# Designs tried in a protein design run: designed miniproteins, single chains, continued (3). Part 37

Each design is a single chain, and the fold is of that chain. pLDDT is the mean over its residues in the fold that is shown.

## One batch from the design tools (miniprotein)

Design m9263
Fold by ESMFold2-Fast:
Structure m9263 (fold): chain A 58 residues (1-58)
Amino acid sequence: QDLLDRLLAAGLPLRTVGAGLLVVVQGLSHEDAARRLGVSKSTSRNAAARVRAFLAAQ
C-alpha cells in the first residue's frame, strides 16, 4: 500500500503528512514533530490520527 500517496490524495499537505508519520512511525512527540516540520502541535495530532486511521484501514 502506498500510504504517502493515499494521505496526500486525502488533501493533506506534504509537511503535515510528514509530521503524522514522524509521530506514528518513528514515535516522536507531537511537539517534536511539529517543531521539526513547522506545523502546529494540533496539526501534528490531527495528522497522526489520520495516519493511524489509514494504517488501521489497510
Scores: mean pLDDT 74

Design m9264
Fold by ESMFold2-Fast:
Structure m9264 (fold): chain A 91 residues (1-91)
Amino acid sequence: EEENKEIEKRVKEALERFDKLTPEQQYAELKALLKKSGVNYEETLALLDQLTPEQQVQLANEAFILKARGYSDEEIAEHVLALAKELLERR
């Protein structure tokens, strides 16, 4: 209960700190995580490069939330790839 709430609070605080960074900084952190995972790195990176800075930040924030919640880098990379494809279809 409180343990779970504390994790959510820490995730929120971390995201607030990341939100203070530039979109380029957020994107760099996301790329570092994806590179370390090795899962579809080149494909995901090509899609991310087509996104707006705001969309890149959105994906970076999602990745950080999942990481703080205990998801593996591989699971995060797969989720980011799916979201990147979805965001590219949004107009």
Scores: mean pLDDT 76

Design m9265
Fold by ESMFold2-Fast:
Structure m9265 (fold): chain A 100 residues (1-100)
Amino acid sequence: SEEERKRAYDIIVRFEKELLDIFNKLEKGEISPEEAVERIRKLTDEVIAELNKLSPELRKWAAEQIELLLDEFIEYAKQKNFPEEVIRELERARERVRSV
């Protein structure tokens, strides 16, 4: 339904906004790499829980969109020489989303 599709978009938009906030704070030195890892893990847990509430078709579509976002964030993190633990947590998040 249109309402379910809107919920799927809201999950994707939330994920992108919160991950952008984590990246901005990490780049500015406002949070530690350890804190960034914890925030990425928590965000991934919450997003997967919300994806699992969607119908199978919308869940698969939304998970694929989030995977594409994670690919972009991982590439950016590698180019900017982010801490290895942060990159590893993003790669784990991608694997978890692929399993949805």
Scores: mean pLDDT 91

Design m9266
Fold by ESMFold2-Fast:
Structure m9266 (fold): chain A 89 residues (1-89)
Amino acid sequence: MEEKREKVIEEASEEVEYLKEAVDNSLKLRETSELGKLHRESGKKLRELHEQRENSTPEEAERLHREMIELIRKEGEKTRKMVLEILKE
């Protein structure tokens, strides 16, 4: 892990344009770890809420829709924080 991270950092340091690739590589690497778990758990909840929304009354569907939006927002914030932590290490 450390060696792969070091290689990504070296490429980003030498090629400023590749800084975005460092973020992508960090996300891919973390997909098999904490970030991956976060996405899988949130994905499960989103899928469950979506299925409930499709099988519910219009009033309940609106409430579930708002729940889904809030969940997506919170996951996005957590993902952003994890990515920033990876880049700063």
Scores: mean pLDDT 66

Design m9267
Fold by ESMFold2-Fast:
Structure m9267 (fold): chain A 86 residues (1-86)
Amino acid sequence: SDGFVQRLYDALLEAGMPEERAQRVADAFGEQLKGVIMTGEVLKRVQDDINRFIEQLKTGLSVEEALENTKFTFVDGEKIRKALRS
């Protein structure tokens, strides 16, 4: 929770992604974080990873490049790439 899906959706829209695709991709992140207990160091790591991803998008990188550069701890980049292609 913690508004991660909303923050990711907003960042993807600002990066030029169509609304329907941005929602699918943001939801795919949310599904992967579902069941992760967001306490202490885990919450901080998830926040740090999402912030790095958003900063990579602001740098002008594609979503796929930002996924490769971020190296998420609790998100499988291949599942996000699958959502991008759906």
Scores: mean pLDDT 80

Design m9268
Fold by ESMFold2-Fast:
Structure m9268 (fold): chain A 68 residues (1-68)
Amino acid sequence: SEVEKEFKELKKEYEEIKPTLSLSEQLHADYMLKEGEEALKNGDFETARKIVEGFKKFLEDVKKRLEE
């Protein structure tokens, strides 16, 4: 599905920048990834889509901080 594809791309992007993140940011991202994976496994695509949108925003906010 499109949501699953977006989730995998965001996870890959996160793994690439993970070493530059604080422990707090890593814990938050790991929690979102876990919730997203559980939603996808349960076929809850509405919840998965919301997690993808939140995760995408999280990564954009982190990237803006890293550009300081």
Scores: mean pLDDT 82

Design m9269
Fold by ESMFold2-Fast:
Structure m9269 (fold): chain A 73 residues (1-73)
Amino acid sequence: SEKLKEKIKRLEEELKELEEQIEEIEKEIAELKAQPETAENRRRIVTLEVAKGLLEAAKSFLEELKKKLLEKL
């Protein structure tokens, strides 16, 4: 149905936004790891890794939801 296709399209847009945010965080972590190891840089890396983990969990949830909707299509 067209309504189901529109829901899938919305989920794909949300997934793309999450992927972009994860990539930005991964880039920031890589840049921090290339810098001298300081207590500040270690704390910033931990904060970014936690944020990345939360975004990856959200992405996983939306991917499972998309899979279920595709099975109904």
Scores: mean pLDDT 88

Design m9270
Fold by ESMFold2-Fast:
Structure m9270 (fold): chain A 98 residues (1-98)
Amino acid sequence: MELLEEVIAETEPLAEELAKSDEPTRKKMERLLEEVLRLLVERGMPERVAEALREALRLFAEGKITSEEAAERLLEVLRDEEHPLARDIRAEIERILA
């Protein structure tokens, strides 16, 4: 839990900067997501997991899959991962879906 919270806290300055930008909301969300994924990989999350998260969220943003389908894909990728960050992300997704 704490490692994921630290990553989210590190993205807060970027989120505030993007809130003041004239870019479309979709572009702002994509930029924020890329920063979160970059920080997670830097903290030891496997690149394979980061790429799967990016792809599922991209498909959702493009309207090609539902939010439920995106969450299911993320849970499948995270299921076999033992890294603390992957476990924390899985727990948060399960909490949100409950």
Scores: mean pLDDT 69

Design m9271
Fold by ESMFold2-Fast:
Structure m9271 (fold): chain A 64 residues (1-64)
Amino acid sequence: SVAELQARIQEMQREIKELDKEIEKLKDETSRKGVARLTGAKLRKIGLEFEIEILQAKLRQLLG
């Protein structure tokens, strides 16, 4: 449903905001562990942004 898609998008946007905080905290990290964490957070953010775009496209199709 439209409401379920909107709720899912909002939850993923919330996760992206938390990832942005983690990325900012790790931005100057040069250790192997820190770089791995930073990379993981960036990749997860990219995945969530991609999924949001797909869900937003579905919403446009349902509402347009």
Scores: mean pLDDT 85

Design m9272
Fold by ESMFold2-Fast:
Structure m9272 (fold): chain A 68 residues (1-68)
Amino acid sequence: SRMEQAETLTRQLQEAIDSLPESPARRALRENLERFRAALEAGEISLDEFRTQVDGLLQAAEQLKKQQ
């Protein structure tokens, strides 16, 4: 279902964020995830748009991991 896919994507990104040491960049990733999840729940963005945003945030998390 749409909500099951959104929950899976949220969990994957949350696990990636939680693997990073605490920093302003890590906090910004969490805030962006919360914002996009709220937008999805409000019907402001589609699941496809949410997936695209989560993929971008996952790439950002991986880049932060490589820089540390």
Scores: mean pLDDT 85

Design m9273
Fold by ESMFold2-Fast:
Structure m9273 (fold): chain A 80 residues (1-80)
Amino acid sequence: SVEEKGEIIARQNELLQHVQAKAEQAEKDGNKELAEKYRKVLTAVSNAGSEMLKLAAAGRPVEEIKEILEKAEKEVKAAE
C-alpha cells in the first residue's frame, strides 16, 4: 500500500538521522576511527535510500523495498 511504502521510507530516514548523530557524537568525543566507521555506514544507508526510491518509482513490490531497508539496518547493527 501507499501507506506501507511511506512508513518504510520514513524508517530509512530515521535510520539515516540515527547514524549521522552517532558519527557526530564520535567526532565530538575525538574518536576518529569510530567517526569514520559511522560515516561509511551513513553512505551505505544513504545509497539504500536512493535504491528504495528507485524501486518505488518503478512500481516494485513493498517486499523488495523492505529487503533493501532490512539489509541497511543489519549493516548499522554490525557497526554498533
Scores: mean pLDDT 85

Design m9274
Fold by ESMFold2-Fast:
Structure m9274 (fold): chain A 115 residues (1-115)
Amino acid sequence: GVVDALVAALKDPNPLVRLAAGEALLEHPDPDVRVAAVEALGELGAEAVEAGLYPLTKGLFDENVDVRVAAAEAFGKIGQPALEAALDKLISLLKDENADVRQAAVNALGKILAG
């Protein structure tokens, strides 16, 4: 389906195609689709920086708890290359209403700051 094609486009060799796919998936009404998009972007690691980290930063402030947790974990997987894009936003998540989101933010900050 369209969702599967967009998930595949997250691995496209063109960074603009990857960015567009991430933005489209993170606008999807189904939170499970947004979780899958965020996890796929995290698995790109340092390559996600070239695709643009904006879709992942949007995921950090998603209405759904599982999406916010997955986005924080994705930034942790990317590590130090995400520092400038994620630091202030992950610090904001330390004040999140949900304890799992706060824990994911602490873990992500630890991984990013360690290098």
Scores: mean pLDDT 80

Design m9275
Fold by ESMFold2-Fast:
Structure m9275 (fold): chain A 85 residues (1-85)
Amino acid sequence: AAEAALAEMVARLDAAADRVPDMASFLRAAGAQIAELVRAGAAPEEVRALGDAAVRGAELAGPGGAEAAAALREATRLAVAALEA
């Protein structure tokens, strides 16, 4: 279950990176950190905190930031759901 959710998260972040290339490295780095927390069995609150920080960072980044932030919100939701399953 967790690996399927992480695969979906990665696929969505890769699609977002293709649409906003300036944010691609940031999206991949955030996704990797979220995946590491999920695999480590971190508390859902830790994933939410990391996700919220990544969303805020994306929103402040300028062009493409809003789209990157939307992708990070969805990635965080999928990661939290995987931990609560």
Scores: mean pLDDT 84

Design m9276
Fold by ESMFold2-Fast:
Structure m9276 (fold): chain A 55 residues (1-55)
Amino acid sequence: SQAEWDRAVAAAAEAAKKVYDEMVKGRTLTPEQRGEVNTAVAKAAADAIRAVEAS
């Protein structure tokens, strides 16, 4: 449904932003660390979508 779609997208955005803020806030990152952030943000978004789909 549209409501489930909207919930999944909102959850993904919230999870991604939380991880990004936690890993990036107040830090100067190396290229390697930026790669780790990319992976963590993508994983957080995917996990959040799956959690909504499972509910």
Scores: mean pLDDT 83

Design m9277
Fold by ESMFold2-Fast:
Structure m9277 (fold): chain A 77 residues (1-77)
Amino acid sequence: SAGDQALAQFQQLVAQTKADLAAAKSVSEVEAIARDFVARSTAIVKSATLSPEQQAQLNALLAETQAFLAEKYEELA
């Protein structure tokens, strides 16, 4: 389904964002990665209507990514 494709794309984006964050060396790099993530995640979410189960999975991945982002900000600040 379109929702399954959107969730799969979101999973790939989260994996890439975590890798980029792990490699980041400055707060400005973290901010650029966060900005890209917001833009790309917004496009994915708008591309399909998700079931409640798919929404829950996406929300869990979003929370995990935000926690990783916060940790990296704290590390580099």
Scores: mean pLDDT 87

Design m9278
Fold by ESMFold2-Fast:
Structure m9278 (fold): chain A 61 residues (1-61)
Amino acid sequence: MRERIREMIDRGTPLDELARFAVRNGVEREAIREMEERGFSPSEIAALGVLIAAESLEREL
């Protein structure tokens, strides 16, 4: 899973797609950590967090 997250980030995958993938696979923390470790800005990391929260709320139904 981590390797796929890294690949998605390397490809410049939109944050909303990354958030959906992370929520679907239970790897939300790994996605956030990979962005932090790669030196993304605090605003980009915050944007991923918001999108993850939105996707998680959808799953609650």
Scores: mean pLDDT 78

Design m9279
Fold by ESMFold2-Fast:
Structure m9279 (fold): chain A 99 residues (1-99)
Amino acid sequence: PLRPSRVSDWELERARRILKLLNELNEVTEEARQKLEEENNKEALKKLEEVNEEFAKKMTKLFVELSKTKDKEKQEKIIEEIEKLVKETIERIKEIVEE
């Protein structure tokens, strides 16, 4: 019997984890911007903007791929790539601030 697909507990947990990571990314980005503006570090501010633009492009591509994917295994791989991208972007921003 076919039933309407409901969001699984696993999918809901992954969504909550991604939202938490996105909130952390937003906080790290705002703190980095404020610090770099206080320091008048124009080069690091430019790097921060470039990282944000690259992140936005990559995230858009991943969400488009996710929206077109009905295969659960492929969805899981895309979600893992999203989590990895957010974590890597947070680390890149922290490195820019340490420079």
Scores: mean pLDDT 80

Design m9280
Fold by ESMFold2-Fast:
Structure m9280 (fold): chain A 83 residues (1-83)
Amino acid sequence: SPERERARKLVVAAILTGAAYFYLLVVKRTDNRELKEKYLQDVEDILRELEAMQQEYPDEPMMARAVEEVKKYLEEIKEIIKS
C-alpha cells in the first residue's frame, strides 16, 4: 500500500540520518584527512538520497526534518575539514 511504502521510506530516512551522524562523530575524532574527505562525500551522498525522498513526499514533515539534520551535519564536517 502507499501508506506502507511511505512508512518504509521514513525508516530508511531515519537510518540514513543516523549514519550521517555517525560519520560526523568519526570526523570529529580522526586526524586522517583522507578519511574526513571520504566521509564528507558519504554524507553528501546521503543528503542527495534524503532530498530525493523529500521530493517524493513533500508533505511529510519527518522527511524535511531528516534533510535539515543531515545538512547541519554536512556543514559541521565542512568546517572541521577547513580547520
Scores: mean pLDDT 89

Design m9281
Fold by ESMFold2-Fast:
Structure m9281 (fold): chain A 95 residues (1-95)
Amino acid sequence: SENEIRSFFLKEFKDSHHISDELKNKIIDLSVKIVLDEPVDPEEVRNTFADFLEAVRAVGHAEAVRNLIPPKAFVKLFKKFVLKSLEKNSFNITL
């Protein structure tokens, strides 16, 4: 459900003071839409996740996401990443 996804990410981001509230909200909103198969802008998804990777100091992964992965392909990868993160109860960056 939307509330379960939002609660998961709010819990994961609780101690992440280096990530802006605006960026946290964008990640949460896009994650909800993607998991629920709602329409999203693939370019916005890719760029927002790359911004998140930069914020958590994964700069090399951010560059790879921005430059090497097509936006529509990235939405599919991001959905898998979000679903695995929910399963593991941990938003862990392993690309």
Scores: mean pLDDT 76

Design m9282
Fold by ESMFold2-Fast:
Structure m9282 (fold): chain A 72 residues (1-72)
Amino acid sequence: VIKRGDKSEEVKELERKLIELGLLDERELTGVYGNDVRLAVMLFQKEQGLEVDGVADEKTLEAMEKALKEKK
């Protein structure tokens, strides 16, 4: 589970996925889960029909993985 306030390589990986999906600017690759990342996660959750809480839980991360595979 990745949420606001987290600082980790997992957050950086989440940011890279959001950038690839077109939901986050490349300049926001900081490794810190701030408001920018939270908004991008919420936008993704809305598009996928998931609970919109701005928390990258397992369901959110699995949906991102699937969306990225479909872009190949």
Scores: mean pLDDT 76

Design m9283
Fold by ESMFold2-Fast:
Structure m9283 (fold): chain A 96 residues (1-96)
Amino acid sequence: MDDLIKQLQDIKDQAKKLADSSKDPSTSSFHNGIAKSSDQVIDFIKNKDVDGLQKQSDGNQDLSNYAKSKGDDDTAKLANQLSDISKQGADIIKKS
């Protein structure tokens, strides 16, 4: 779990840097959304909220697909990583 939290913090930091460097409000909004999602996933892991983690996994997978369709590979990659980590967290909690 500590390794997943570290990965989420790294994703948040990357998303914040991309948001700060963006000149496009929509792109900046997506990156800020990923940073916020990272914080929510950390909270769901700490609270053992399997339903919250599953919703984050599904939502970030949808965001990844949308970003990819728009040619925003940076957003797509980060959202996909968030989706995968959220699913991993849910699976670990279910086995406890």
Scores: mean pLDDT 83

Design m9284
Fold by ESMFold2-Fast:
Structure m9284 (fold): chain A 67 residues (1-67)
Amino acid sequence: SVEERKRVIDALLQKGISVEMALVAVSLVERGEPTDEQIDAAAKALGVSKETVRKAIELVREIREQL
């Protein structure tokens, strides 16, 4: 739901994740299991490492389990 997505994004922001990273990570998780190509594209767009994107994705999964 929109409300659940907002709660996940708010939690990511509270943990110091940028708005852009939070939106990308949530979108990737909502689409199912992210591919390496999707992770690479996100990393390049955000100017971060692929490992940073993978950590953000894992954090989205952890937060969703708590909701």
Scores: mean pLDDT 83

Design m9285
Fold by ESMFold2-Fast:
Structure m9285 (fold): chain A 66 residues (1-66)
Amino acid sequence: DAGERAARAAEAAGGPRAGELARRAVDYHKQGNSEEGNRYGAGAAALAGSEEAARAVGDAVKQGGG
């Protein structure tokens, strides 16, 4: 559910594509693949409408993967 929460937060900030990228980021972090997790997480954050929203998306992804 933490991963789903991260995906929903990203979707609210950057649309359905951001939600998909955030979910993939959490899945990669759960697999121990921090490199791809960080890459997809950054992609989700980049779709956010502001720097503050991008930080919130990044925090949600980190919380979902950790």
Scores: mean pLDDT 79

Design m9286
Fold by ESMFold2-Fast:
Structure m9286 (fold): chain A 119 residues (1-119)
Amino acid sequence: SMEEERWRAELRERAREANLAGDELALVRERLRYLLRDLPLSEEELERLAEIALRAGEELAAELADAPPLPLEEELELFLERFREEARRRGFPEELIERVLEAIRRALERERAEAEALR
């Protein structure tokens, strides 16, 4: 829909502004808002999930700093597993964690397919 396209453009602009400001948490939050758009999440839940994602990504990046490059799918699975562990540690309900992880996998697979179609 035209509303969906406008919403995507708005999110891309907010993500760009956050990136330019060096606000990594805001950038991650806006990316998750897009990836999880089909889930009925509150702003508080999105903020906490963004904190979890940022921490999981930072811990993974530190562990892989001196490692040879992994295939993108393997790196994604490692990230999602660390995300799950951190979310559990922070007391998120298992049902919500699994819905979020499934939504992230589905959205990234969709974007990957769309990107390949444009090549």
Scores: mean pLDDT 74

Design m9287
Fold by ESMFold2-Fast:
Structure m9287 (fold): chain A 112 residues (1-112)
Amino acid sequence: MLTPEEIEELQRERIKAIGGSVDEFEVVRDLEKMKKLLEKMLEILKKLPKTPDIQSLIERLEDLIEQINNGPKTPEEERDLQYEASGLLSSIESNEELKPKLKELIKEVVNS
């Protein structure tokens, strides 16, 4: 059976092979980096006009940040948080105004 580290390397290589963002993968796999990204994105969203879409993203970000702060108690809970984060980032990326801001924050957080 592969070690967790070998599984992560395989996932990274797979993401590269399909043209995905390795930087996004690095942030999502690290809960501390993911929390930093989510908090920075939340600050950006709070400065925007409160449309229903923006308000929904704010609520999802606040909920996910709270779940990370409470700490996952099992590996399954950590995986669920990573899955929720990936889904939320995809929702943010589907917004053309937020997409470039998200890309800049991912680069900042991966390099920190």
Scores: mean pLDDT 75

Design m9288
Fold by ESMFold2-Fast:
Structure m9288 (fold): chain A 74 residues (1-74)
Amino acid sequence: MEGKAKAKVKVTLRNGETVESDWVEADTEQAAVAKALRKAMEKAGVSPDDIASVEVEIETDGKKEKKTFPTSAA
């Protein structure tokens, strides 16, 4: 059973700039992360190719987790 989840992402661009989303609330952690990432990309006006790394912060009912994902082209 999953309660309300909140997520915030920090995107580091290949030019060294960083863009942060606001905290985003959704029904699941996966949905919150996806929504936050989309908002950060829209806010920066960037494509996935411009992203060097993504740092994700997740909060569910007082529990916080922080994860970092390097972006590599396949």
Scores: mean pLDDT 73

Design m9289
Fold by ESMFold2-Fast:
Structure m9289 (fold): chain A 66 residues (1-66)
Amino acid sequence: GPFEEAARLLSQLIPGFKPTSREELEEALRRAEERIAEGSKIPEVADEVKRAQELLRRAREALERS
């Protein structure tokens, strides 16, 4: 379902992440968004930041459907 999709997408950024609640998943998404925003200041990781932003966008959309 959408919850499992969001968790799977976020686990690509946070290896081993297995949320047990929607609140836990939402908090992890918020923290990941903060870290990716900070990473956007570093040119050496631009490609990784772009991929992470796309994963976060898809995870957020999946969570909104759950």
Scores: mean pLDDT 77

Design m9290
Fold by ESMFold2-Fast:
Structure m9290 (fold): chain A 68 residues (1-68)
Amino acid sequence: SSSEKIEKLFEETKRYLEENRETLTRDEVVALIQKAARKALEEHGASLDEVSELASRLADYWHELQEE
């Protein structure tokens, strides 16, 4: 399903952000979130609401990593 593929994409992007938290720039993080959103929309048939939710969740996760 679209939802299952989006959750997989979230988990994979989340792990990359965590593993590279010390070296990624803000612009690189934005590009990664945009890439994940594009893949969800174009390759997984995600709705605009699902794409928005994915991008929001990834941005929130990155924010949490920076506050710790």
Scores: mean pLDDT 84

Design m9291
Fold by ESMFold2-Fast:
Structure m9291 (fold): chain A 109 residues (1-109)
Amino acid sequence: SADDRKRASLLVGVTAGMFQIQLWMVIRETEDPEKQAQIRRLGDQMVDVLDELGALIDAGELTLEKVEAARKRLMDLLDQLGQYMPKSVVDILRNTLLRTFEELEKIVE
């Protein structure tokens, strides 16, 4: 429904915004230039995946297969990012993604 699409779009947008804020804070507090560069690279890729999900939702083209593919991609990127970030931040991002995908899967049923 249009209401489901609006809720899904808002959910993904809020998730992307939370990710950008958490990444900005960690980058600012990271002293190692190599770690900072990896956080930026992986974080940008994660935000790009979330932005593509938002575009698919707005176009009415989101499917369960696309949701599952995006979840797998984001979890893989987050596991890579976990090498460069505090575990507490990684856990917050992981839990946020899990909740986001649980809600998206319900909407596309």
Scores: mean pLDDT 88

Design m9292
Fold by ESMFold2-Fast:
Structure m9292 (fold): chain A 93 residues (1-93)
Amino acid sequence: MYLAKGEITAPSSPVTVEAEADEDDVLVGVRAANQTATITLKKGEKKTLNTTFDVAPGEKITVYAASPRPGAKVKVTVTASDGSTVEVELELR
């Protein structure tokens, strides 16, 4: 299984997380403080995680992805309540 991990700095609270994958069977997980959520994505699929994360401004949100296929790319967008966004791209190696 191929894995990737990234960190995002929270711009404000609360935040919502959206993930998009370019390959099938990509598991995306998010951890922030004491909250965790996971989703599974298909190729070209874009999903919002079914969890709103309560984080302090400047706190780190950890994003991880796993796939049975190498080279899959996952784009993760974190949107805060004030409309600001932060993006990270993960590549599974």
Scores: mean pLDDT 78

Design m9293
Fold by ESMFold2-Fast:
Structure m9293 (fold): chain A 90 residues (1-90)
Amino acid sequence: MDAEREEQKARLLAHLLPKLAAFLGLPESASPAEIYEALEARYKALNKEEQEKLVLEVADIFIEAAKEAGMEELAKFVEEQKEKAKELFS
């Protein structure tokens, strides 16, 4: 159902976007587009080791947002992907 999917997405974004804005040093009023552009600019400015660190930090923020949104299965999935990413980065 489209309404249920949109509600889950909105709930996740309501928790995720403020955390990402704070992490990037942006105001809480920052739009999703501004958050994405700031994250992309930061990623492109970093070396490979720092990019790997950024990916893991963003994954942690996503996990917290998913848990706060009540999406425990999504949080677990992202945690599993984070552990696999750590192995690939090693």
Scores: mean pLDDT 79

Design m9294
Fold by ESMFold2-Fast:
Structure m9294 (fold): chain A 89 residues (1-89)
Amino acid sequence: MEAYKEEVERIAERIKKRYPDEVTEEQAKALAETAANLRTIGDLEDMVARNEAPNEKIKEMVEEYKKGKKFTTEDLEEFYDLLKEAEKK
């Protein structure tokens, strides 16, 4: 339920460690959110292509995406958290 936020923080820390003088904490976080969102969109596209999902809640989100719903960052965060919860079983 905070898996998305933890991943964003992990990516942001890695960016800041590699480019400490080139990016601010705010810039590193924005880049990390973009990277996490792009990966999450990739997972959605893969599930659409396979027409399969690990649970019913994720299946509902995949069907909405397949119907052309534009996912916001909040929608992508929800999908990521649900996917990581399903993987932990």
Scores: mean pLDDT 81

Design m9295
Fold by ESMFold2-Fast:
Structure m9295 (fold): chain A 64 residues (1-64)
Amino acid sequence: EEKRAEAVRKLDEIARIGAETTDPAEQLRRLQEVLGAAPSDAPEVRLSGYDPRTGDYELRAEPL
């Protein structure tokens, strides 16, 4: 229950933060607190082999 309940709670709090605050700086700050200062730098977009930030498919967006 720990991991499952914690993940659900974090997601719910993230949604509430977005609804309660319109200031992006406050939203980001609150989100980091909810996530427990998880830097991780998880580039999920790169896992797809395509970086939407650059719009590139080739040039080995992600060398598997």
Scores: mean pLDDT 56

Design m9296
Fold by ESMFold2-Fast:
Structure m9296 (fold): chain A 94 residues (1-94)
Amino acid sequence: LDELIAELKKRLEEKGEDDAKALRELGAAYLQKGNYEEAKKYFEKAIEIAGEDDGRALANLAVALRKLGNKEEAEELIEKTKSLGETDLAESAE
């Protein structure tokens, strides 16, 4: 996991930080590691680049927000994911 984080960070530094997929993978890796604030930052950046229609990044951001105690913000993201027609992604935010 730490090796994956290092590889993804190196990729973003060498090719620029506009790789929304790499940012989502970094967020997911930090989420799995329990670094919820870092996960939040990378998912927010991925959403900024890919747009708010990235239901996967929105659902994972909601998970990170819930772990940080920001339950109301997480619920807002879940409702947004449902509005995009991706209800299964909202369920994974538990």
Scores: mean pLDDT 71

